Designed miniproteins, single chains, continued (4). Designs and how they scored, part 8

Each design is a single chain, and the fold is of that chain. pLDDT is the mean over its residues in the fold that is shown.

## One batch from the design tools (miniprotein)

Design m12265
Fold by ESMFold2-Fast:
Structure m12265 (fold): chain A 97 residues (1-97)
Amino acid sequence: SLEEAVKKLREAFQALDEGNYDEAIEKFREASRLFAEAGHLDAALLATSVMAAILRQQGKEEQARRILEASYEAIAEVMDGETAEWARKGLERVRAE
């Protein structure tokens, strides 16, 4: 549900502020999955992009990369067809750069 997705996103932000990067990545992965399941793929991608940008500004390039990878993987697991292929290609781009 959308409420569960928002709750997980909030928990991910809290973990990030506390420096718990592994917990933040796991919660972002779950939030992305829940947003995709609720039909709000745009919200999942926007939230992930904002978090990656914040981590990059803090010099946390590896953590930013892991959050992007986790989000694309979650979307690819939930979605079918063209959207799943798009998410898989996004994952390949993140891994190549």
Scores: mean pLDDT 78

Design m12266
Fold by ESMFold2-Fast:
Structure m12266 (fold): chain A 74 residues (1-74)
Amino acid sequence: SPVDEALRHLAEGQRALEAGDYETAIEHFERAVELAKDDPALAAFAYRQLAIAYRNAGKVDEAEKWEKKAEELR
């Protein structure tokens, strides 16, 4: 299912973050966002993870965009 695939990408993104591979983490979290589009709670979580990856990559403006999107999905 798209949810199961999103969860796999979230796990791989987290592994990449822990390894300091922020570009790989961003790629996995972007895929998770796409797959979670019909699940607001999962999408909000994926947006927050993507924001964390962008902040770690030094891309503050991108991080702030995804943080705001996560807040809008309440």
Scores: mean pLDDT 87

Design m12267
Fold by ESMFold2-Fast:
Structure m12267 (fold): chain A 98 residues (1-98)
Amino acid sequence: NAEELRKKIKDAILEFVKKRTGLSEEEYQKLKEEIDKAKSVREMLKIAIDFLSEKTGIHPLAAYILLLEELARKFFPDLPDVEALMKTLDLINELDKA
């Protein structure tokens, strides 16, 4: 279950970055390889944030907030915004401890 959930989070991160940046197939494969090497969900987020910030020029904190909001909407769609964000952070913390 934890491994399947990590894969879903990874796929959601990659899809979000692709939508926001319009990256090429080559850039997508490079990003996927870097994320596949990440030791934790937090490292996946850091890689995605750095890529988004570099590619689009947005501040890293803004990229982080947008990415967390995307994950919250995907995994907790029926929850109010704050509760969805809190549960997303709890989920990331639990997965990174396993």
Scores: mean pLDDT 84

Design m12268
Fold by ESMFold2-Fast:
Structure m12268 (fold): chain A 67 residues (1-67)
Amino acid sequence: SLLEEAREKAREVAKKLLEQGYSPDEAIRQAALEVREWLKDKLDETQLNSAVAGAARAALEAVDEYL
């Protein structure tokens, strides 16, 4: 599903940014922005906002797992 793909993409982006020396906050923010860009042409506004919120949560969980 797109929601599952969005969450996995957010986890991967956040992990990569942490490995590059970004702060947890910046990694989460950037992961959410990249997921929004990836989904903006695939989902309507309501679905997009929900998917991005879920992706941000997944990124936060990934960051917490690696700290």
Scores: mean pLDDT 84

Design m12269
Fold by ESMFold2-Fast:
Structure m12269 (fold): chain A 66 residues (1-66)
Amino acid sequence: SAAEAAARARQAALREELDRLIDELVALKRSMIKNRENADLVAQLEQEIARLTEEIRRIEDQLKAG
């Protein structure tokens, strides 16, 4: 049905967004390790990591809801 096709398309889009956010999270964590002695940058990166972690959880919840 059209509704089932729309649901599958939405799930595919959410999966692509999830993969993108996970890649960003990995990059930020690597940046934190490389810049561990820069306290101001580490604090900014921790805030971005927290934001991305919340976005990832929101998308995972949407995927579980179907």
Scores: mean pLDDT 88

Design m12270
Fold by ESMFold2-Fast:
Structure m12270 (fold): chain A 70 residues (1-70)
Amino acid sequence: ENAKKAEELLQKGLEALSAGDYDTAIKYFEEAIKVDPKNWRAWFALSIAYEMKGDKEKAAEYRKKAAQAR
């Protein structure tokens, strides 16, 4: 099921984010969104990863997408 696959990818991304590997985290969150575009948690996590990288514009855009996916 796509939702379960997206959750697995989200968890891997969160592990990378916790380790400070923001680029790997972004890759996993992007894959999760590709599998399940309605996974608002993945959009929100992607916004946090970009915020940690200092990309405020992308962080704001993905935060908006997270709200729309809820």
Scores: mean pLDDT 84

Design m12271
Fold by ESMFold2-Fast:
Structure m12271 (fold): chain A 72 residues (1-72)
Amino acid sequence: IEELLKQLEEALKKGDEETALKLIKELLKSLSETELFKKIKEIAPEVVEKARELYLESTVEEGMALIKEGVK
């Protein structure tokens, strides 16, 4: 888990959004959303907002897809 957090920090600093999102999803298998973002803030507070934005954007896209299916 700590190794995945380091990889996530590096991906976020490089602007590798695809790798960062995959790492966030992998970490969420073992950590709650609250725990994940708390750990990111402790390790790299400068990238925590970007990590949160990537995750929320992915979640909103999934939600919007469900809404579009319901609006037929």
Scores: mean pLDDT 70

Design m12272
Fold by ESMFold2-Fast:
Structure m12272 (fold): chain A 58 residues (1-58)
Amino acid sequence: SKEDAERAAKAAKEAAEKALEAGDLESVQRTERLVVRHAARGDYAGAEEAARRGAEEA
């Protein structure tokens, strides 16, 4: 849904910001790949979860 897509986008932005602050480019790239793959399939809930986990690991 639109709300799921918005939540996924917000989570992805937060994950990217946190990883950039940490300087962990490998974590940024890995999280981006997972988020893009889920979003490309319309799985925004999965994209949000991938982004959230990326932020936690950074």
Scores: mean pLDDT 74

Design m12273
Fold by ESMFold2-Fast:
Structure m12273 (fold): chain A 55 residues (1-55)
Amino acid sequence: MEKNEKILKEVREKYKDDEELITVIEDAIKKLEEAGKELTGIKVTENKELSMTVK
């Protein structure tokens, strides 16, 4: 799922200083890939709440 890798790379660049947030997002993407789902979007709020859309 190449699109998920692109999103993950963008997240790593944008949130370099937040190692725990990156780890949570990486784990979530890995679980989506194992379930055969494609990640279509990620939103992170200022309160570090993670929202993901999938298909």
Scores: mean pLDDT 71

Design m12274
Fold by ESMFold2-Fast:
Structure m12274 (fold): chain A 55 residues (1-55)
Amino acid sequence: SMEAVVEALKREAADLIAQGVPKEEVIERLERAHKLLPELTEEQLEELKAFVESV
């Protein structure tokens, strides 16, 4: 499901931030994922961005 994809992307984002990747780069990667995966909604992308800012 797309909910499982969102959860996987959140885990990957948290891991990247823990490794010292800047939040700006993580957000850029999520925006690229949204472009490549049309089933990921704009609302889900905003949820992912909000998650990154909260970490």
Scores: mean pLDDT 84

Design m12275
Fold by ESMFold2-Fast:
Structure m12275 (fold): chain A 66 residues (1-66)
Amino acid sequence: DEEAKEQAIKELEKATEELIKLLKENENASSSVEEARKDAERAKKGTREEAEEMAGLMREAAENIK
């Protein structure tokens, strides 16, 4: 459903923003921020499952930085 995909995209955006914030706080290179944004954009163009999977990966990456 389109609504379910919209929710998955919103969760992906939240996870991506949290990861980017942590990358910046830990003085990680701008290239890491750019890659995170690029991965999120690719997942948004895919299926709901791809968006959900990428959101999970973004959250996992954020936990690894903490």
Scores: mean pLDDT 77

Design m12276
Fold by ESMFold2-Fast:
Structure m12276 (fold): chain A 98 residues (1-98)
Amino acid sequence: SKIKEADKKLLEAKKLLETSKKKEDLEKALELAEEALKVYEKEFPNSVRTAYAQYLVGEAYFKLGKYEEAIKYYEKALEIYPDFKEAKENLEKAKKKL
């Protein structure tokens, strides 16, 4: 199932973002989160799953120092899930880096 593969990729991306500061691990987390996001956008458009995957893509960009890209993905997550506290907080942090 493409959905089960996407779920595994998103979980691996989350673990890499929580446990590593290495550029290679952050780049891998970005790739995994983007691949999961493509599946969720197709299968579950405008869902909390898609918002969460957008948030993790934003987190990966933020940790890579790509703050403009991080802002775009946090804003996309908030368009779907306006009460997404972590996305709101990290959006403000990313804006302060510019």
Scores: mean pLDDT 90

Design m12277
Fold by ESMFold2-Fast:
Structure m12277 (fold): chain A 92 residues (1-92)
Amino acid sequence: SVEEYEKLFLEIIKRGKPTLEEFKKIVDALRNEETSLEAAYALGKALAKAGYTSPAFIRITVRGLANLAFVPEERYDELIEAALKGYEDALK
């Protein structure tokens, strides 16, 4: 769920590093088409709540994680847009 992914990302951001299990869960979520948009949206919300205010930083973070997770490049834009939507919704 979005709430579970948001909590996971927020905990990682506050700690500064993921555990191996958290990293695997993030990679699996981003690689799976059924979960990838929810995970990206949740990442955007978590970044906003952690105090990141730059849309450019959100774009770079999502692109970097998608690349690290071996997501096809043709899906990067949809993941970035989902994360930006999550970011915007968290600021309301």
Scores: mean pLDDT 85

Design m12278
Fold by ESMFold2-Fast:
Structure m12278 (fold): chain A 91 residues (1-91)
Amino acid sequence: SLAESMGSAEEVVERIKELAENAVKEKDPSKQVSYLTAAYIELAAAHFAGVLTPEQAEELIKYLDELEKKAKNPTVKEGLKSLRDIVEKLL
C-alpha cells in the first residue's frame, strides 16, 4: 500500500523537514520551488495514506514556523506558510 511505501509518521515528517530546510538553504529559485513542491507531494501522500499523526503534524507546524523566520526569500517564506497552513487543516 502507499502507507507501507511511505514508512512511519516520523520518517515522513523528517523527509518533509529536510525538503523544507533545503528550500531555505537553496539560492536557485527553480530548485527552491522543486524542494517546496516535493514537500507538498510528500505531505499530500502522507495524508491520503493516513500516516500523519496529530502529534507529528503539530511538531511539523512548529518546525515550519521556525524555518519561515530564518528564510530570506519571499517565495520560500510564502511556500513555507502555505505548507504549514495545509498541515494545520489536516489536524
Scores: mean pLDDT 83

Design m12279
Fold by ESMFold2-Fast:
Structure m12279 (fold): chain A 90 residues (1-90)
Amino acid sequence: TAVEKLKEKAKVEKDILTELIDKAIEILKSNNQLDAAEEVEKLKKELEKEFTKMENAKTEKEFEEYYKKVKEIMEEIGKIVNEALSSAPL
């Protein structure tokens, strides 16, 4: 089904995004941006929760609602990382 294909894609996307977020956290920590790193770690946990909901979605509409939240969380992570790194000596 369409939902099954979306769920398989979400599994791959979860792994890729989680690895990218972990790398961002390491960069923040290496630049002594500990508060930003902690905030991103909290958002990563929320992102993982939304991916779990997507994996259990029964309809394409339900999947899309959770995916919208994933996008919002990713946007917030990107904002935090960009703001923290723009103020750090690189």
Scores: mean pLDDT 83

Design m12280
Fold by ESMFold2-Fast:
Structure m12280 (fold): chain A 86 residues (1-86)
Amino acid sequence: MKLTLTFKNLSDEEKENLKIEAEELKKKGHDVTIEEDGDEITITINGLTDEQAIGYALEAIGLELEGHDVTIEFDGDDITITITKK
């Protein structure tokens, strides 16, 4: 599966933390790309199992419970999660 995580309305500190998390995933052998566009970070992870991808989706739902705006889209084997900080 492919997972695309887009984080919006980020502080500089939050952007740096996401970059660190993406590099740690790369060190664990995941195929990870990271893109920065202003206050947005997009992380794409390829080669996830269904269980791993569902795990990330559940973590994103946790962020919605904390008051962030979360959208989850499924398209076959692809999952796109958009998180807007409030």
Scores: mean pLDDT 79

Design m12281
Fold by ESMFold2-Fast:
Structure m12281 (fold): chain A 54 residues (1-54)
Amino acid sequence: SAAARQLARDLRALLAAGADQATVVRAAVAFGRANALDNAALSTALGVALAELA
């Protein structure tokens, strides 16, 4: 989804800037809340984002 791709881009930018894992996790959770993702949609978006980061 577009939200999952945007999340992956934001997380890659944070990692490139030297953000720690806790900061990256907090950013992912905040993104899910800001985009009104339910638990299933957030899990799907995180799965896609993590696959793009691998």
Scores: mean pLDDT 71

Design m12282
Fold by ESMFold2-Fast:
Parts: sequence; C-alpha cells; structure tokens
Structure m12282 (fold): chain A 77 residues (1-77)
Amino acid sequence: MLIEGVEVDEETLEELEKFAREKEEELLKQREEALSSEEKWKELMAEALEVQAELFEIMGRPEDAELLRKEAEKLRK
C-alpha cells in the first residue's frame, strides 16, 4: 500500500489525497464541456465516482467505495 513505506517527509500521504481530489475536479471540468452530450457526461460522472471509490479505499472505507462503484456502473449502463 502506498500509505505504508519509508516516507520520512510525509509528502507521499498528502499527495495521495490531493491526487484523488484533483481527479474529481478534472472530471467536473470535463463534465461542463460534455453537458451537450448526455451519454458522454454520464461516463465522466461514473469515472468521478470511481475516483472517489479509490479514495475511500485508501482511507479504509471499503463499504463507501462499493456504493460508489455501483452508482458508477449504473450511470454508464
């Protein structure tokens, strides 16, 4: 797991959280452009939910991650 290792500067743990949040923000920006294409923005929304699921798994919340994955799959259809 990335959370465990030889990180002395602690930057690795903080970067993991920041990376997950940045992924969500990037997907939101793309969603604005894909609003005219309903099928496209649904895929972007599903990807955003999957990113959140990964974040929750890193945080030790597997139940929340499972719920988000199911929602992502429902959106894609």
Scores: mean pLDDT 68

Design m12283
Fold by ESMFold2-Fast:
Structure m12283 (fold): chain A 113 residues (1-113)
Amino acid sequence: FEEMLKAFQEGKYEEAIALFKKYLEEGYVPSKLDFYVAMLAAYLAGKYELVVEIFELQLEMGIEPSALDYNIVGTALYKLGKYEEAKEYFQKALELDPNLVGAKNGLKEIEEK
């Protein structure tokens, strides 16, 4: 996990993603923070479909998403043109954190389309 965070902080998003996958292969169960960092790395690398895949894996592993997790997957879905799905996740993010600026902005962008 520390190596993944370091790679992420250095802007090495592909390396951060590779380390996340390596942890899964070695049988480690990622924490909520590990999933969030992996989704952020995928998002910043422009891999929006991968953000959704990582989020689905988080759900499959029974790890409850945070408001930030809902926000990043909503933003990735928005980038993919999946506005209705993005809207649902932004709404879930705001249910957990009504002050989350990113989710509020995402909903406004969808309303304009």
Scores: mean pLDDT 83

Design m12284
Fold by ESMFold2-Fast:
Structure m12284 (fold): chain A 83 residues (1-83)
Amino acid sequence: MELEEYKKLSLELVELEYKLGIITEEELEEAPEEIERTVKITEEKMAEAEKNDKKKAEQMKENLKKVIEELKKKIEELKKKLK
């Protein structure tokens, strides 16, 4: 599921940012709750679109795939800095 992958990648990105000193420990601790909130809101919007407009739901899924690809690229760049 795209939302599950988004959640997993977002958590990985935040952990890498913490290891590189880009974010604080407080930001790291708050990140899971913020990511979960974003996932839940997006899931609700997608469920509503699936009931009312399947074409809009497909567009939302394609946009989510693009966000996931951008997250993967950011993670790879940060991993290079960690070695």
Scores: mean pLDDT 81

Design m12285
Fold by ESMFold2-Fast:
Structure m12285 (fold): chain A 78 residues (1-78)
Amino acid sequence: MSLGELQERTLETLAEIGKLIKELEKKGMHDEAAKFREKLGELWERFQEAARARDAEALSEVLAEAEKLKKEGIELLK
């Protein structure tokens, strides 16, 4: 995977988490939505730092954590 592809996949995953947060709010899961928003903010900051540094390893770590958070959000919405 190229650095650009890794950046795009990470950004897409972060955007999907944002959509899951809105769905959690619609279900009245306000505490869970707040926790996910905090984690999304932390991942977004780490993404920006890794992207500026052109650090593929750091981007891969952010993507892995974002994918995990996305999976957790999907499980909560079942």
Scores: mean pLDDT 87

Design m12286
Fold by ESMFold2-Fast:
Structure m12286 (fold): chain A 59 residues (1-59)
Amino acid sequence: MDEEKIEHIKKVVESLKDLIGEEVTEKILARIDEAKSYEEAVKILMEALKEAGMNTGIF
């Protein structure tokens, strides 16, 4: 179900907390909670990671 998939995305965000910070993590989780579909949750996560500078990959 989409709910289970969204929970998985939330766990991924929580696993990045040490990297992106607690405040950013909480904002991302709040936005994901407002998502109506798995696709929307994934888009929110990807955009948030991009904004947090995660586009600067490992070389």
Scores: mean pLDDT 72

Design m12287
Fold by ESMFold2-Fast:
Structure m12287 (fold): chain A 119 residues (1-119)
Amino acid sequence: SFEENVEKLAKIIEDSIKNNSSASTLAKKILEFLLGEEKVKSLSDEEAAEYLALVLETILENPPSSLTEKQKEYLKKLIEALKNNKPISEVLKELNIKDIEKFSKELAEILLSRSGISL
């Protein structure tokens, strides 16, 4: 189900943030979840980061009505982190985001609702 997939992807995002994973490592895990392992296994971590950045940029070009201005700012900072391979935990600190679980769930919902429509 959509909600079950949101919970699974949110857990991947949350665990990556708590383990201070690089943006590129998180991107590869997100894409493996969204597209399947076979499509992603040939991508380098840098290529996975570039691909996820493009997905997020596409969401920002045609944002769903549910996407808040605060969430648009999150996506812009995530794109920057993906392009510069900085930890997502640093992005959360810069944005003063303290609720990692809530952030992870919101990002998972955005990715699953838009990736299924646009990809």
Scores: mean pLDDT 82

Design m12288
Fold by ESMFold2-Fast:
Structure m12288 (fold): chain A 67 residues (1-67)
Amino acid sequence: NEELLEEAKKLYEEGKRAYEEGNYKEAAQKFREAIRLLGKVEPSEESEKLTGEALALAAEAERLIKE
C-alpha cells in the first residue's frame, strides 16, 4: 500500500515535469498510470488529494493534446 502510494507520487511528479515541458502526451500517460496505482491504494487524505490532482491534470493534458 505505502509502496504503491510512493510510486504514484513519483509518477505524478514525472507527469508534472513533462507537463511543464509541453510534453502533454507523456504527462497524460504518467498521470493515468499514477491514477491506476492510486486505485489500488487504501483511501486516505493523501491518496484522495493526489488522485484528484492527477485526474485534473490528466484531463488538462488530454485537452491540450486535442486528440
Scores: mean pLDDT 82

Design m12289
Fold by ESMFold2-Fast:
Structure m12289 (fold): chain A 54 residues (1-54)
Amino acid sequence: MEEKEKFIEALRRLGYEDLAEKVKNGEISIEEAMKELRSKLTPLQRDLFEELLK
């Protein structure tokens, strides 16, 4: 439960508001969102994202 909320908040903090809303509404899975995000993020942004999920 908390993991999904942390993931959504991390997406919003990175500026991926539309992706965050899709995950929140159940339109896409966390796995699908992670695949899309991974193709767009630099290594530093990925590290920040992982930190936000803690």
Scores: mean pLDDT 74

Design m12290
Fold by ESMFold2-Fast:
Structure m12290 (fold): chain A 62 residues (1-62)
Amino acid sequence: MDEKKVIDNLKKGLEDLKKEIGLSEEAIKKTIEAVKETLKKTKDPYEVSLAGLKVVEEALKS
């Protein structure tokens, strides 16, 4: 999977979460930044997914 497709799919999922559970714009921005930063350091889909999931999980607990 290329980086652009990963980020595009992530944005779609986060927009769905915004509509369903009211995820904030700031949480969406932080999640995208975390995934982009991880993609610069690794191409492991598991590590990239884990980085994004951690940010979303923390945002939902707030």
Scores: mean pLDDT 74

Design m12291
Fold by ESMFold2-Fast:
Structure m12291 (fold): chain A 58 residues (1-58)
Amino acid sequence: REVDASAAGPGLELLEARFGGVTEEVLRAHLAEARALIEAEMPPPTREAVLALLDLLD
């Protein structure tokens, strides 16, 4: 899958601040909350990029 990593940056920073890290283990443990937070807080380009990354962890 192709994901624009540069567009994901601000969303990953938000998730890191919220959960203390953006490792696969941390994000997988918090997938539902991470998705909800990104959908609420991020603009569409960043939202799409981060949600695509989270889908890879599901």
Scores: mean pLDDT 74

Design m12292
Fold by ESMFold2-Fast:
Structure m12292 (fold): chain A 68 residues (1-68)
Amino acid sequence: ASKEELEEIKERARRTLEEDRKLVEESTELSEEEKKKLLEMLKKAEEAVENAKSAEELKEALAKVAKE
């Protein structure tokens, strides 16, 4: 149950992060510095999703990225 739930959460997170990355890269309203910062944050979030071993670890890792 827990492992299946984690995989479902990770899959949803991966899709959201991929969509967000495309929006950042295609944006004409963001400066190059803003794009770089957002892409770096998205990369950290993607790494957090891949490395999480539980839903709790995923929540903590994403919350940490969001605070930076």
Scores: mean pLDDT 76

Design m12293
Fold by ESMFold2-Fast:
Structure m12293 (fold): chain A 55 residues (1-55)
Amino acid sequence: GAHMEAKQKELERKVTELVTREKYEEAIKLVEENKHLLSEEQVNNALKTLKEMSK
């Protein structure tokens, strides 16, 4: 629904802001704390990407 989509968009915006600042650990924590807004596949893909970028 619209409320879930708005929350997912806000999460994506915040994660993108942290990634732009090279704060990958904070981005990972934000995804893990908000995993209920995402599917298991979306969480796994986001965490994999963020961990790869933090290397």
Scores: mean pLDDT 80

Design m12294
Fold by ESMFold2-Fast:
Structure m12294 (fold): chain A 100 residues (1-100)
Amino acid sequence: SKDPEVVKALIEGLKDESEEVRLAAAYALGEIGSENPEVIKALETAALEDESEEVRKAALRALLGINNKDVLEKVLQTVAEQDESEEIREKAKEALESLK
């Protein structure tokens, strides 16, 4: 499941026109749990910038599972302050408190 070609396809899936494809890609990358910097960067972009609340939530869950603390703290802080969804902001705040 850590096949580089599979990971590359999933990273591209995060940019797909279909919300369902982006959601599936975020979930699959979270299940793989790759600490590859390209995976982390792609999930950061999805968590911060995707138009779909469900895709941003899935990307955030994937980052939480990967648990790169330096990246995670920065992303959680940005999401807690700036995400348009109150539900996502509150989840990010709760996750930040758990990192203390």
Scores: mean pLDDT 83

Design m12295
Fold by ESMFold2-Fast:
Order: C-alpha cells, then sequence, then structure tokens
Structure m12295 (fold): chain A 74 residues (1-74)
C-alpha cells in the first residue's frame, strides 16, 4: 500500500462518516491505519468522524518519514 492509497482510504472514511455510514467509514479508517502501523482506538472507530480521519491522515503522512528538508530548488 502506498501513502497515496492510505490518503484515499482516509478520504473515503471521511465521506462515509459524514454520510452516517459508520461501518464503511470504520473499514476505510482501519485500512489507512494498517498502512501507517497505527492502532486505531475503538473510540476513534466509533466516531468515524472527519476529525478522527484527519488525525489519522496526519499520522499516515508523518509515519515512516523523517521530516528531512528537501534540497533547495536546482
Amino acid sequence: MTKEEAIEYLRKAMEYGAAGKTDEAREWLQKAAEYAGIEVSEDALKNASATAAHRLLTAVETGGDKRVELAPPP
């Protein structure tokens, strides 16, 4: 799974959560969390809200990344 795929899964979780489809939202949240190796708490899954998905998205974007600055433009 790529970082882009994990972000797409989080986006779907946000969509389904906003639509009240909590089961679908939970599935997408779990898939994104698996990519980052993050344990999603039961409370986060119960909420399945845009906020919970956004927090996971931040963790996914940071997970496995050393936050090193890229070289300046060529």
Scores: mean pLDDT 61

Design m12296
Fold by ESMFold2-Fast:
Structure m12296 (fold): chain A 75 residues (1-75)
Amino acid sequence: MSREELIERYREALRRADEEFDYLKKNMTPEELKKKIEEVEARLQELRARGEDGVEAFYHAYLLSRLKKLLEEME
């Protein structure tokens, strides 16, 4: 894969995470958000356990970081 293709895949992952975050922020209660965080964290751990450090692991890590920060702000 070219460097340009790799960069675009990571940019797309950031856009996907931002869109998902905006949706979850508007539509979830703190309790539902906690469950979503657990699901995203479990998926990220599964990917990393398999040695997957690519764009999907990056997407889940970025989304997880944003969701955890949102939950802290909702306290």
Scores: mean pLDDT 81

Design m12297
Fold by ESMFold2-Fast:
Structure m12297 (fold): chain A 70 residues (1-70)
Amino acid sequence: NTQKIIDNIKKKVDEAVKLIEEGKSLEAMRLLGEARRTGYKASPEAKKIADEGAKKVQETVEKKRQEILA
């Protein structure tokens, strides 16, 4: 049960990263918000994975921003 929730969070994080790469930042942030909300309610482990996913999405946003400005 918990593993399925973790897998769902990881899939949403991966999709959010893909959306950032496509320039769809608002859609990516909504999807990340859903993943974090799910993780925070499920378990400490799921929360940690959601927080790590949020960091990954934020790093992808920063990298994409630097590419556009360079």
Scores: mean pLDDT 80

Design m12298
Fold by ESMFold2-Fast:
Structure m12298 (fold): chain A 59 residues (1-59)
Amino acid sequence: SERERLRREAILAEASAGVYEIGAAVARLVGDEELKKKYEERAEEYRRRARELRERLER
């Protein structure tokens, strides 16, 4: 169903955000500021996508 698809996409977006957040933390520890910024931007994009998908699931 479309609801199951949206739920899976929301979970994957949340998981992707988490992975990039961990990547940003690791980049920070090794002093790679450019990689940290890129991972933080990616994490924010996936967090926004997850929120939008969750909102669509409430309708």
Scores: mean pLDDT 87

Design m12299
Fold by ESMFold2-Fast:
Structure m12299 (fold): chain A 61 residues (1-61)
Amino acid sequence: EEEKKKKEELLEKIKKEILEKQEKGDFTVEDLVNIIKELKEKGIELDESDLEGLERYEKLK
């Protein structure tokens, strides 16, 4: 459960950063891809629902 809580906290932080950067106009598709890759390399597996959430923020541009 500690692992699950850690993953959820990281996802929330990333979503917040994506939203903030998107509102500032600094967020790019490459930034999103890099964030996803970094999470995967750290052993954080994203569910389809998590990926849809992140892509949705990007598409709102």
Scores: mean pLDDT 65

Design m12300
Fold by ESMFold2-Fast:
Structure m12300 (fold): chain A 76 residues (1-76)
Amino acid sequence: SAEARAAAEALRDHLLAQLRAAGAPEEALRLAERVADLTRRALEARAAGDEEAAARAEAEAMALFRELLELLQAAR
């Protein structure tokens, strides 16, 4: 629903703000935004009944999330 999408975007914005406050590098913020966008695409694809598109978006989001974690570990 539109409400669920708005709630997910608000959560994304909140998490990005927390990462910025914690001093995360700009590259990590860009990866976090891409993970959030792919997660939203996966949810939209599932809502539309496109399980293949949802699975592809989820797989890409997981790969980028691993890259994000590696960057955050390297920044410490």
Scores: mean pLDDT 80

Design m12301
Fold by ESMFold2-Fast:
Structure m12301 (fold): chain A 87 residues (1-87)
Amino acid sequence: GLTQKPESLTVKEGEKVTFSAGPTSGSYTTFKWYRKKEGEKEELIAEVPVSKPFVIESATVSDTATYYAKSKDGSLQGKGSKLTVLK
């Protein structure tokens, strides 16, 4: 699978959030980042070059979710990064 950091993070609204993922094997051009909110389906929110982290420049409480990196073909997935955003 993919490695993701951090495993969990709590921030205040307006703070910058950075998630990173690493491939375990192969060559990838992008990672697909999915957001999973409680009671909702996973939603594709970004495709990011493998050379770049996924960044939320200014977090809002609506960004509270678990974020999953997947390889472009979906064959590899990270364990998730849990984000909690406080007012």
Scores: mean pLDDT 81

